Designed miniproteins, single chains. Designs and how they scored, part 4

Each design is a single chain, and the fold is of that chain. pLDDT is the mean over its residues in the fold that is shown.

## One batch from the design tools (miniprotein)

Design m113
Fold by ESMFold2-Fast:
Structure m113 (fold): chain A 74 residues (1-74)
Amino acid sequence: GRELLEQGIEAYRKGDYETAAKKFEEAYKLLKETDPKLAAQALSYAGAAYQKLGDDEKAEKYFEESNKLLRESG
């Protein structure tokens, strides 16, 4: 999970927002049951990547889900 998050951050830094979004989405799937706070961070990063791609609707949805997950994680 963490490795995919790091790969996503690297892709984002290089301007490869499509790869970054996919890596962040996969990181979220692997982390959501083991590390909900890091999973929420992955969703937030996916939102940022989609915002760079011009997909504002998907970006907003991921930001909302990230905030919800952070509030529900004890």
Scores: mean pLDDT 83

Design m114
Fold by ESMFold2-Fast:
Parts: sequence; structure tokens; C-alpha cells
Structure m114 (fold): chain A 105 residues (1-105)
Amino acid sequence: PDDLINHMKSLAEQAIDNLLKKGYLTEEQAERIRKLIPEAIEKAINLSEEERNEYLDALHEFMTLFKEKNPNASTQLMEDLATVFQVLFLAEGYTPEEMLEFIFS
């Protein structure tokens, strides 16, 4: 449904903007991720049960690893990072390790 797609796009854009404002992304990284949003949404809505389980496991691993290194990270920061990781995982196959390297680069 168009409403769901528009909602997902809005959440992704907001997460990118929040991370850019906080210095976790450069402007170049933010622009690159914005271009991947349509592909990430298309893949998200077409996931099989097996692919969904793999995706959720990867997301959980990334969030756990980030929180261990950043125990004082706010809930909002964790949500924004989760959203951006989802875009990069679905569109370009970023692993949790690659996402951590991307943020700390």
C-alpha cells in the first residue's frame, strides 16, 4: 500500500537526517543512503520467511554489537541506526561488521 511505503520512506529519511545532524554520517554518506531507500523498501516488502529471519538476526547482531561499544546510546540513536542498517543490509548486503566500520570511519 502507498501509505505503508510512504511511512517507511519518511522513517528512513528522518533516521538519515538525525544521524547526519549528530555527526554519525557525512553529507556524502547520507545522500548515498537516501538513493538506496526505494530498493530497500522493495526488498523489505518481498522478503520470504527465511529471508526475514536472516534480516532480523543481522539487525539484532548489529544492535547488540553497537550497544556493547556504546552503552550510553539513547533509544532514539539506536532506532535511527537500526533504520539505516536495514536500508544498507537490504539494498547492498551490508553485514553488522561493515555497518560498524561505516559509522566509525
Scores: mean pLDDT 83

Design m115
Fold by ESMFold2-Fast:
Structure m115 (fold): chain A 81 residues (1-81)
Amino acid sequence: MPLLTPEEMEVQRLANKLLSEEQKKELQRLYMEAIEAGMTPEAIERVLAAAREILEAAGMPEEQRERYLAHLRRVLEYVAS
């Protein structure tokens, strides 16, 4: 599992404050769909695109969104390995 930097930990805390329970469940559902698809590169990109939209809708600033998505990509690619 990739380790979080302090900056990435702050971004995760921000996401937990901004995301509703419904948005968190939707992210979990997208992650499960990617696992069922075999964690293909296409499935990873779909999760990241959907997560970006959810974070934008939640009001997360662009810089913090990109940090969140970069960490999520590392996690998804690690699971795919």
Scores: mean pLDDT 79

Design m116
Fold by ESMFold2-Fast:
Parts: C-alpha cells; structure tokens; sequence
Structure m116 (fold): chain A 78 residues (1-78)
C-alpha cells in the first residue's frame, strides 16, 4: 500500500543522512494510513518545500513539482 511504501522510503532517507525529509515522509505515510487526506496533502506540500530547499536553485522548482506530483498520486491511490 502507498503508506507502507512511504515508510520504507523514509527509512532509506534517514540512512542517507536526511532525517528531516525522513520525518516528513513518515508523517505523510501516517496521514495516508489514517485516511486523513487533507493532512496528507499538507505533509506532501511540506515535504516538497523541504526537498526544494535542499536542491540547487536551478532544480529547486522541478524537485518541488516532482514531489508534489508523487504525493498527490499516492493520495489518489490510497
């Protein structure tokens, strides 16, 4: 399920030294599992913003857009 995949991703992100991104990904997964799609969308937006901040300026907007698209798809499939 989408929430399970998000939790697995969070574990990998934490191992890669991105604990803040991992935390947001877990919060997103928890919201999906609870069926709280409004909270899931908000957490997806926070995750996209954080990924944008960590990306070089020339890729920031694209990285944010990609994360938003992925989280929206996961919400629709949940």
Amino acid sequence: MAAERARELAEVLEADGLPEVARLTREFADALERGDFEKARRKGEELAEKVGELSPPEYSEQAKEHVLALTEKMIEEA
Scores: mean pLDDT 78

Design m117
Fold by ESMFold2-Fast:
Structure m117 (fold): chain A 60 residues (1-60)
Amino acid sequence: MVTVELEFETIEEAIGTALRVIGDIPEAKVKIEGNTVTITAPDTPENRAFLEELKAEAAK
């Protein structure tokens, strides 16, 4: 399993990201705490690449 924690400026961005993850990685477990999203998914190259893209988006 790979776990990523992403912090957003707004709760709306956090919720949007969580829904996107569930849609793209149905096996993922997503936890929302305020504006922070914690994602746990199977450790595959595809999932890792997707989570790195989400990290880049959260950093903007």
Scores: mean pLDDT 79

Design m118
Fold by ESMFold2-Fast:
Formats: structure tokens, C-alpha cells, sequence
Structure m118 (fold): chain A 82 residues (1-82)
């Protein structure tokens, strides 16, 4: 979970720099970690949705979408850590 938080925070920074593809790749890695550690159906489905959106952001080189996905990965990771 701590690794997913770190990746999400780094992805947000990269997205702010306009590095959409790189930010999306880190957000995807974070979402994949959350899928591995998911304990509920809700957590699994949310993590899968985030991974798919991250893939879309990478394909489109969309830093705005990458930031949104990374922020949601961070939120879910913090929720799962509690």
C-alpha cells in the first residue's frame, strides 16, 4: 500500500509537469498494487477501473486524466491503508 501511495504521489508530480504518459504508467502500477491488496469487491472493481483509465491516459498522452487517475489511486490507497 505504501508503494502505491508513493507511485501515485510521483504520478501527480509528473502530470503537473505535463508528462502524461509517464504519470499514467506510474498510476497504472499503483492501481495494479491496489488490485493485489484489495480485500473487498468494491476495492477490486475500483482498482480495475483506475487501471483501465490509466491505460487510456497513457495511450492518449493525457496529463489531465493521468493526474485525475493518480489522485484517485492515492485516495483508494489511503482508504485501504486504514
Amino acid sequence: IEEAIRLAEEAIRLAEEGRGKEAARLALRGAMILMKHAETRDQILRAIGLALRAIGAELDNDPELAREVAEEVLELAKEMAK
Scores: mean pLDDT 83

Design m119
Fold by ESMFold2-Fast:
Structure m119 (fold): chain A 81 residues (1-81)
Amino acid sequence: MSSRVRELVSRSVGRAILAIGHLLDGDREGALKAIDELEEIARELERLGDLDTARQVLRLAARLAEQAGDRERAERLRRRL
């Protein structure tokens, strides 16, 4: 795994924890912003050719979007898998 991929994986974990924290606090808007950042990280991973890690991040983003009540976003993300 390259240093850049490791950095992106670390950032995805941080954004996921932030999204979960916002959901627990009832802050749907904050959760959706963190999910947007997860989608951006997945796009960067795809650009670097790490499709397996990108797919894992997209699965995580889809689950969090569903928990945030954004069904359209969750469905869109699942279609990319």
Scores: mean pLDDT 85

Design m120
Fold by ESMFold2-Fast:
Structure m120 (fold): chain A 74 residues (1-74)
Amino acid sequence: MEEEAYRKGYEAGRKAVEEFAATAPSLDALREGVRAFAIKMAKEAPDDIREAFLRGFSRGAREALERVQAEMAA
């Protein structure tokens, strides 16, 4: 259950960064968008799995942000 929540969070974090990167005008805007999305997802997640989901989300978002930062550096 928690492992599945972590995995889903990881995928959601990566996907959020990739989707926001397509429309964000800057790296700062991308970071703000991802943060806002994480807060929204946390509010919608069941209490029992929220922590596992957020840990996964943080890891997935971090890895994707590092890749996007390299791509956005002109």
Scores: mean pLDDT 77

Design m121
Fold by ESMFold2-Fast:
Structure m121 (fold): chain A 108 residues (1-108)
Amino acid sequence: MLVPAAASAGVAPTRSTTANGHEALHVYGIATSDPAEKAAVAEATLRAIEEAAREMGVPEEVVEEMKRLLEEAYRNGDVFAFSAALSANEADNRAAVEALRQTVEAQR
């Protein structure tokens, strides 16, 4: 028996203060090129965004846009590293979506 897979679920969200002075949860995506890991990493990342958004009171349209961007990249097999800071502030959330979009575009 090797190390439990559950112990390698990825990076836990961290708390910080944004440039706009709001408390934020930083959600992290991890990169993998291993086909056996891609589905698990993708599911864990999407779930982490949903959970962080619920805690921070992020509008549903922001969550839907982030999930759409990630699901599109993941369907193309592109499981990449990123960081997104989600807060109660619309400007912070818009910046997170834009940063994610730029990261997705960089994957082709």
Scores: mean pLDDT 74

Design m122
Fold by ESMFold2-Fast:
Structure m122 (fold): chain A 85 residues (1-85)
Amino acid sequence: MKKEKLEKMEKLLDEAIEAVRRGDFDTAARYLEEMAKIAEEMGLKDVANVLRQAAEMARTGDPFDAEVAEALALIALSIAKKELE
């Protein structure tokens, strides 16, 4: 069910944001990759691509890249919510 997948993506984003705040960029990237897989399963290719880019940026270990990754992930989730309405 699309609503259940969306709720899972929201939880993964919260976990990714917390990981970034703790400097655990590799864990944050992993959560963003899981979100991308869920978006791909829902047929949201553009959302999945943005989330994969966010994961790559988070994985650099640069705090500025991590902030950009966080913003991209928030935008991607917002698009996913609108597409699933």
Scores: mean pLDDT 84

Design m123
Fold by ESMFold2-Fast:
Structure m123 (fold): chain A 67 residues (1-67)
Amino acid sequence: MEELAEKAREEALKRGFSPETAEAVRDVMRKLLEGKSFEELEAEIDKLDGYERAVYRTALDFVRELL
């Protein structure tokens, strides 16, 4: 489980994403593996403001492409 989240983070870094976006990718993947749905994650991301929202939306889209 944790290995998939870490591999997603590494793949984001390989594609040139910032370390902050790569950590968001890891967090998103972990939450999905723990049983959160994409819909629940989208709702949580929509509650974020400014920079954090942009980072997590990018992370969610990237994880969606990986799956």
Scores: mean pLDDT 81

Design m126
Fold by ESMFold2-Fast:
Parts: structure tokens; C-alpha cells; sequence
Structure m126 (fold): chain A 88 residues (1-88)
């Protein structure tokens, strides 16, 4: 079974939670990254994923007190990096 190595880097302001890490992923499968807004500032934050060739990434907006799932799908074998940024 073909596997890929995916490094996910999350960056955001304090109060926006996301997970960074290195994942082994089967080709054709997705990693779900949960982004949660616990900032208590009443604001919405945009969540933007930047993905390399061989990856597909979703994006979204996380509302105050809510969480969203960013999906990163791996389409090719190899080593890949995805960046997830939460911003106003």
C-alpha cells in the first residue's frame, strides 16, 4: 500500500486552535485538521490552506465559539507540506 508523509503547519492568533504535526497518510485519503475559535472576541476568522502539488486542501471560516474541519487530501506518494493559516 502506497503511503505519503504529510507535514502540517498551523499558524494563527492566540485563541484560534489548530494542530501541527507529521502524518503518514495513504494515497487517496485525507487528513482532517480541526480548527477551533475559542478567542472569546466575537470575531470570525478565515482559515486558508496552502497545499503543494499532489495535495488538495479545503478552506473555510471559523465563527466565534465554533470549529471547522479542513480536509487535506493526498493524491500522490512522497513527502508533502501543507500550511494552514487562520487570519481576520
Amino acid sequence: MEEAKLEIEFSGPEGIKGESGIYEVKVGESVDVIVENISNDGKEYKVIATAEKGLEASSGTVKAGEKIIIKIKVNEKGEFKARILATE
Scores: mean pLDDT 82

Design m127
Fold by ESMFold2-Fast:
Structure m127 (fold): chain A 68 residues (1-68)
Amino acid sequence: MEEKEKKEKEAIEWFREEAKKLKENGSVKSIEEIKEKLEELLELAKKNEMEEEAEEIEKSIEALEKKL
């Protein structure tokens, strides 16, 4: 894998973990902010053809939408 892809994958995983924590203890406003950031990362993952990571981000967004 390219070094750049590795770094982006780690960033995406970190945001996924943050979204999970926010779902447990976050306010509606915080959840919306994380959702927006996940949508940005989804676009980045698709641009870099990181299909598996893109699917995981989509699942995280859907889970957050259920809580809004």
Scores: mean pLDDT 68

Design m128
Fold by ESMFold2-Fast:
Structure m128 (fold): chain A 64 residues (1-64)
Amino acid sequence: MKTILVVGAPTEEQAEKLAEEAKKITGADLAIPLPGATTEQARARAEELGRELGGVAGVTGIEG
């Protein structure tokens, strides 16, 4: 079972940085940066990945 974390932020740099930090803090198997995404888009992507990979998906991040 995989733990998937989707990380939203206004810029690619912020999303990548937050994804790295979140992965280290949470111990998630996969952290995916989603730059420019809204909370709704990040949540939809996490749900899709959780279903596809048979794991638990979570969402974190900041909005611009």
Scores: mean pLDDT 73

Design m129
Fold by ESMFold2-Fast:
Structure m129 (fold): chain A 112 residues (1-112)
Amino acid sequence: AEGKISPQSLSVPVGGSATITMTVSGVPASEVKAIAWALQRPDGRGTLLVYGGSERPSGVPDRFTGSASGNTATLTISGLQPEDTGAYTDVALRSPGGEAVATSQPTLLTVE
């Protein structure tokens, strides 16, 4: 799919909020609503944050929220903490296994 994450980079103070969007063309709205979001931290470890557009894995804080409308999927993060610094990307999840593969250039978020 032709997808674009924006912004490319973002700096936000501790306790602030960030909004990251993925705009996709040429796919049904059901596929946009199924977008999953992951954080890759500077140590190289990936964490699945949201799947199925709005679901959170067990152990992910509720300050991470997903939504979708039309051709746009959105990840919103409130109450930003220094550990939220990293690369945010959409991921393709293997059904039913859940292997995550990044599909677009990430948003680089810095929490200061």
Scores: mean pLDDT 74

Design m130
Fold by ESMFold2-Fast:
Structure m130 (fold): chain A 63 residues (1-63)
Amino acid sequence: MEEELKELIRKALEEEMKKRGLTDKKEIEEQIEDFIEALEERAKELGVSYEELLKKVKESLKS
């Protein structure tokens, strides 16, 4: 499900940013929103579903 994948990516990015010393909530939220928006545009450019691209990104975050 698209929204579930988005939630998981959002959470993973937030955790990663906090581990890197980012504590500013606004900065974290802004970067996550920019990233998710870029993924949606990227999916359109590639001609793939947003859900498929989100799955690939989630798998990449596991490595």
Scores: mean pLDDT 76

Design m131
Fold by ESMFold2-Fast:
Structure m131 (fold): chain A 80 residues (1-80)
Amino acid sequence: MLATEEELRRAMAEIALAVAIVTSEKEGDTEVAALAREALDAVAAGDLEGAIRKLEEARRASTDEETKRLFEIVIELLRE
């Protein structure tokens, strides 16, 4: 009944990614928000390699250090 460690890591990654999407939209960074949404879709589809590639693109495109940090955390959660 309790989530596994892998399930908890994925849930945390999805939550952090949702926060990054909302933050990017509020800052008007539509490109970063779009890349983050594509990454979230890839995670939901089980395409972790595709998700990581989109997250690295979003991190490079972002100008906000907090948002970049969120993408780094999501990438690490998906790689573990």
Scores: mean pLDDT 79

Design m132
Fold by ESMFold2-Fast:
Structure m132 (fold): chain A 61 residues (1-61)
Amino acid sequence: SALESLKETYADFPEEVLEELVELFEKYLQAREAGDEAAANRYLLQLLRVMEAAEKAKAAA
C-alpha cells in the first residue's frame, strides 16, 4: 500500500516523524476523497514540509 511504501521509505527516521508523515498522508487522502480541496492542500503542505525538513537533515549527514 502507499502507507507501507511511505513507512519503508522513511524507516530510518524517528518513530514520531514516521507517525506524523503517515497521519498527514491519511488526512490528505481522506480530504481528497471527500472533495475538501482546502483541507487537502493544507495537509499536503504540512506533509511536504515535514518530508523536506527530514530529507534535508539526512542529506546534510
Scores: mean pLDDT 76

Design m133
Fold by ESMFold2-Fast:
Structure m133 (fold): chain A 76 residues (1-76)
Amino acid sequence: MEAALEAIERQLAAQKRELEARGMSEAERERIARLEEVIERFRNEDYAGAAELLGVSVATVRRMRANLQAELEAAL
């Protein structure tokens, strides 16, 4: 999980950098902020909070731990 979370954080940081270079829209800033919040909740093992932010069940969030990157991208 930790390694997958770090991979997602690196991907998000790269996307954020590219968007900042081109000029981020407000919608893009909100999307990036939401993704950063979801990652933070996963890091803190706040699966209930992550489920609420993603609009899915806690059972779905627990399943995402096995394939965090693909499941998180699909949910967002």
Scores: mean pLDDT 69

Design m134
Fold by ESMFold2-Fast:
Structure m134 (fold): chain A 68 residues (1-68)
Amino acid sequence: GSHPSAEAARRGAEGVIQLAEQLGLTGERRDRALEHARRGLEAADKGDVEAASRHVSEGGRALGFARA
């Protein structure tokens, strides 16, 4: 649907994919980031904005945006 929150989550998931490519990620970290981006897109397509946002956040974490 064209809901603004779902569109924002979709853009977030696309951003995770683009950043994984820009950073040249490989192996398990890349696979984790892309899997979360994929699940975020699927959730956004179903209108589950909360699930989509959670998956985008986990994708960002896989990219290293969470401080250990």
Scores: mean pLDDT 77

Design m135
Fold by ESMFold2-Fast:
Structure m135 (fold): chain A 73 residues (1-73)
Amino acid sequence: SELDELLERMRELKEQIAAETDLERSQALVAEMYELYNEFMKLNPTPDQRIEAFNLMLEANRAHVAVYRAAKG
């Protein structure tokens, strides 16, 4: 389904963000994650799918914040 395809893309992108160390690229990847999340939410996902997508967003943002903090010292 379109929901499952978007969730899989979000999972792949979260792994990419977790491996990224460059601040500018990390910002671009998080922006892409936000766009995927918005598309996903428009398709009225189930509560379980919403929780998974939300957790992927949290993990992506946590990884980005770590990169930001490292870049700032």
Scores: mean pLDDT 88

Design m136
Fold by ESMFold2-Fast:
Parts: structure tokens; sequence; C-alpha cells
Structure m136 (fold): chain A 60 residues (1-60)
């Protein structure tokens, strides 16, 4: 399996962090990681946050 990870040098507010967690959990529950990554990119763009979105293998 893969997880979608957001990497940013900017501080995230609690609301943005919670929305990121919610979107990534959809991918873990049978969603398409590429679709989740696209939705995360839109969220970051809407909030003016610069970051990189990556699909990574599970580290276990």
Amino acid sequence: GKVVVVTTSERLDEDTRRRIIRLTSEGMNGGDPEEVAERLRRLLDERGIEGTISEVPVLK
C-alpha cells in the first residue's frame, strides 16, 4: 500500500491539518492515492500554502 504525504516548511493551522488528515484517511480506506493527492493540492492552493505532495510506500 501507499500513503499520501504532504511536506511543507510553512506552519499549518489546526483546521488545515485536520482537513489534510481527513483527505489522507479516505485514500487509506480504499480511495485512489492519486485522486487524494490532487484534492490535497487543491486544498493547499486554496489556502495559499506552498508544499509538496508525495505518494510513499508504507515504512513497515
Scores: mean pLDDT 72

Design m137
Fold by ESMFold2-Fast:
Order: sequence, then C-alpha cells, then structure tokens
Structure m137 (fold): chain A 81 residues (1-81)
Amino acid sequence: MKDKEEGEKLRKQGEEAYKAGDYKKAGELYEKAGELFEKAGDYKSAGEAYGKAAEAYVKAGDFEKALELTRKALEMYKKAA
C-alpha cells in the first residue's frame, strides 16, 4: 500500500533527523509516519512511530505534543492487540 511505503520512508527520515540531533524535525517526521501507518491499518507500526515521535518531542522540550503522541501510541497498540 502507498501509505505504508510512504510511512516507512518518513520513519527512516525521522530516524536520520533524530541521529542528527534535530529532535523537532524527527518528531514531525515520526508523527507523519504514524499517521500513514494508521491509515494503512498497520497499528503496530503506527504505535511505534507515534512513540518515537513522543520521545523526539520530549528531547525537543515540547512536552504537550509528547503527551499527545504517547496517548496516540497507546491507542494504536490497543488496536494492534
């Protein structure tokens, strides 16, 4: 599916941004990857991506966004179970 393939590309871009220390960009890319995995019905990958986005936003100092994404990750894992 196009959404799953695009989600995987964005997840890899988020990983590269995270390794470069651009935590805000990493969070944005991981969040977009999570949205695409969710649209594809890949709830496990969506939960993982939202969780990584939350971690990136914590490092960026955006705790409100991190909490939002942690809640989304939990919902995705509940759908995957």
Scores: mean pLDDT 87

Design m138
Fold by ESMFold2-Fast:
Structure m138 (fold): chain A 71 residues (1-71)
Amino acid sequence: MEVVELDLKGKTLKEALAAAVAKGLTANMDKPNDTIVKKALVGPFSLEEAQAIDPSVKMAPNDDVVVFEYE
């Protein structure tokens, strides 16, 4: 099991989303575009693991989904 961290720390959510989409990744979140990203993680997560990072996650993320931790 390999969790990949993207170098998006300190970016706004708008900038982080643009970078993730450019890499072919998706994200499911309910945060303002100016929210600052602390971590951006890609990997096989259970729903519980993903919700421990971001409680707004509604489904277990696949390898093509980014989970953000916020400042």
Scores: mean pLDDT 75

Design m139
Fold by ESMFold2-Fast:
Structure m139 (fold): chain A 74 residues (1-74)
Amino acid sequence: MMMEIEREIDLAMARMILGVGRATGKPVEAAEEVARYARTLEPEVAREALRLAAEAAEEAGDEELARRLREEAE
């Protein structure tokens, strides 16, 4: 079984990437990076990371990216 700590670290990394993207004016690029990162993770963690990326994309106004990431998270 994957350890709880690995899940927490992976999600913390995703949130950090999104936070940096928002702060630097590159939220869409950050959402794409988190989506790429999420695809390397355990499926349950990947879905949560993809949802975070979709929310960031929607906040940035990229509705198409947000929609695709939400579909992938299901």
Scores: mean pLDDT 81

Design m140
Fold by ESMFold2-Fast:
Structure m140 (fold): chain A 67 residues (1-67)
Amino acid sequence: LEEHEADIWLALGRMALAVGDYRTAAEAFRKALEIDPENREALENLGRALEALGRREEAEEYRRKAE
């Protein structure tokens, strides 16, 4: 009902960001967005992970959607 699977991916993404694993974080947040495309936390943090990976254009798209 309440984005239970999205919550799992969000938690994984947050943990990956905390340890500096930006690749895993980006993948986890993308999976959360497959379930809930408007999830602001996933959009913001995917943008941050992509920026850390040097994918600036892609990061800006997700940050724009989060606003």
Scores: mean pLDDT 80

Design m141
Fold by ESMFold2-Fast:
Structure m141 (fold): chain A 55 residues (1-55)
Amino acid sequence: MSPAEEELIEAGRRGAAAGLSLEEITALMVELADEKGMSDDQLKRAMHRFLEALA
């Protein structure tokens, strides 16, 4: 997994710890991915890993 994907997952975990909804966390991760110039595939991988970590 790339450092950028790991950073998105960490942002997702921080959002969850702050009490953000899954919808809000998803929006945050999309925004950060766009800011970093990440591909849709990289965003999807980061989101899948984040959801696996929550389960």
Scores: mean pLDDT 80

Design m142
Fold by ESMFold2-Fast:
Structure m142 (fold): chain A 102 residues (1-102)
Amino acid sequence: MRDERVKEEAVKVARLVEEGAPEEERVRALARLLAALSGDPALVEELLAGYRWAREHADEPHAAAVLEALRRLIEIAAEVGREALEGASAAEAVRLLAERLA
């Protein structure tokens, strides 16, 4: 079920943030979440490519903005994942993500 997958991926983002996992793994989990939410699997490779470019060029303003945007999206996803761990339904998780990522 799409909603259940979105909930599962949001929970994974929350766990990776709590565990202090490497930023690339947190970005990969975010990419999987966005792919599940949009139904576009190409987002996984696109977000990872964008992250790797931005990481290698972090001294440039545009690259720094991309990293900040990804970090903000990870925090939003982790917040929704924590709500899911506290009992929010799959449908509620999808609604919260759509509302906060818009």
Scores: mean pLDDT 84

Design m143
Fold by ESMFold2-Fast:
Structure m143 (fold): chain A 92 residues (1-92)
Amino acid sequence: MEALIEEVVEATRKALETGSAEDEEEARRKAEELVAAALASPRAAEDLARAALALAGVGMLSRGEPEEAVAARRAALLPAVVALQAARLAAA
């Protein structure tokens, strides 16, 4: 799991550095691989929780997309981020 999280973080960093649509698309593909791996995991809830910040980072990339689509995606991510933060606070 950690290696996939690092791949998503690195792909996102590269996309931000280059500003290229190709690198942004690669970050999205790596995020899809991370989600698939987390959902297939025996610890799916925990692995998704660990991945959530990296996935949120990719979700904030918006180059080449309409502003409305970006806003809708960010709005869709908010409940998941809030629920994850609440779960982490409850576990402390």
Scores: mean pLDDT 69

Design m144
Fold by ESMFold2-Fast:
Structure m144 (fold): chain A 70 residues (1-70)
Amino acid sequence: SELEKLLEDYIEYLKKRAKEAGLSEEQIEELVAKIKEVYEEAVKKGLSEKEIADKLNEVANEEFEKLLKK
């Protein structure tokens, strides 16, 4: 489905960004798991593709700030 492809493309983008930021493989795995969880909840709530993408970007940025600031 188009939504599944969007998730896969986003996860690949996120992994590259996280590696460039210096996150460990364990931290990257935790980040990916969190993004998948947020995606499943957003789909369950009936959010649009744009709303899902915006939500994933929001959560990813929050997790990056949390991991990089401390």
Scores: mean pLDDT 80

Design m145
Fold by ESMFold2-Fast:
Structure m145 (fold): chain A 59 residues (1-59)
Amino acid sequence: GPLPQTPEGQELIEEGRRLIEEGEKTGDRETLTRGIGLVLRGIGLNLQAELALRKELAA
């Protein structure tokens, strides 16, 4: 099934997507890079939650 969506992970993904769109529109590479980092962090939190729900895999 799909990865669990944590509130914290989803907030990071949504904020990251906003920054990516802003960075692309303005040409601000720093804003774009920050947005990508937030999306990856949010995905990581959702993946960690999936692993925590599986038998003995929380790391």
Scores: mean pLDDT 77

Design m146
Fold by ESMFold2-Fast:
Structure m146 (fold): chain A 60 residues (1-60)
Amino acid sequence: SSEIQELQERIRELKKRMEELHQQSLDNPEKRAELDKELLELSEELGRLQRQLRQLQAQE
């Protein structure tokens, strides 16, 4: 379904952003605290999207 495809794309984009921030935290330790906070927020969003995806897949 289009909803599943949209969620899968959003999850992929979010994971890519998280990887970018993780790489930045390795390159700039003095910004790690700020980047870790952003990563935590993105991790929570990822969890929400993954739960929504599982619910939609279970209904098909």
Scores: mean pLDDT 84

Design m147
Fold by ESMFold2-Fast:
Structure m147 (fold): chain A 55 residues (1-55)
Amino acid sequence: ETEKKEKEKLKIYEEAKKLLDELLAQGVEPSEAMKKVNEILKEKGYEEKELPKVN
């Protein structure tokens, strides 16, 4: 079910962008916010090499 995995990646990418924006709005340091987002993506089972570009 590779297509479902691809759609899941897209969904995670969008969620990561929203989470990052919310963390920044709450006053979280940008570097820490990015680390938090990256940890959440890994928790979903995605590696840095397989992550969408959410730098």
Scores: mean pLDDT 68

Design m148
Fold by ESMFold2-Fast:
Structure m148 (fold): chain A 68 residues (1-68)
Amino acid sequence: SPEEEARRRQERLLEEIEAALNDESLSQEEKEAIAVRLIQEAVEVVNATGFQDEEIMARIGALVRQLG
């Protein structure tokens, strides 16, 4: 279903953000750039599908806020 596809996309984006933040080979600036790009993709999924998994999106938002 479109909702399950949207959830799978949101789960993948969360995994990519977590992987980037835990990658010791990346600089802080590179981590922030990757996280900004991936959160923009997450917003695009919500806008395109109208579907938001509240738990996944809340976790993404919390991780992005940690990047100060």
Scores: mean pLDDT 80

Design m149
Fold by ESMFold2-Fast:
Structure m149 (fold): chain A 61 residues (1-61)
Amino acid sequence: SLEEIQKLLDKYIEIMKKIKENGKWTPEQQAEYKKISDELVRLWRRHTRGLTDEEIEELRK
């Protein structure tokens, strides 16, 4: 669902914020970022398969 994508985006933002504040990645943060990125790509591909551009824009609301 779109809610799953939003939750993954929120986690991504939190990780990026911590890196900006600390100035470095921990191995755990690198692994979490990759996991979130991979899940976002998977969900986006699933949700956009067979959808029109208009339907994709509706999902972004």
Scores: mean pLDDT 69

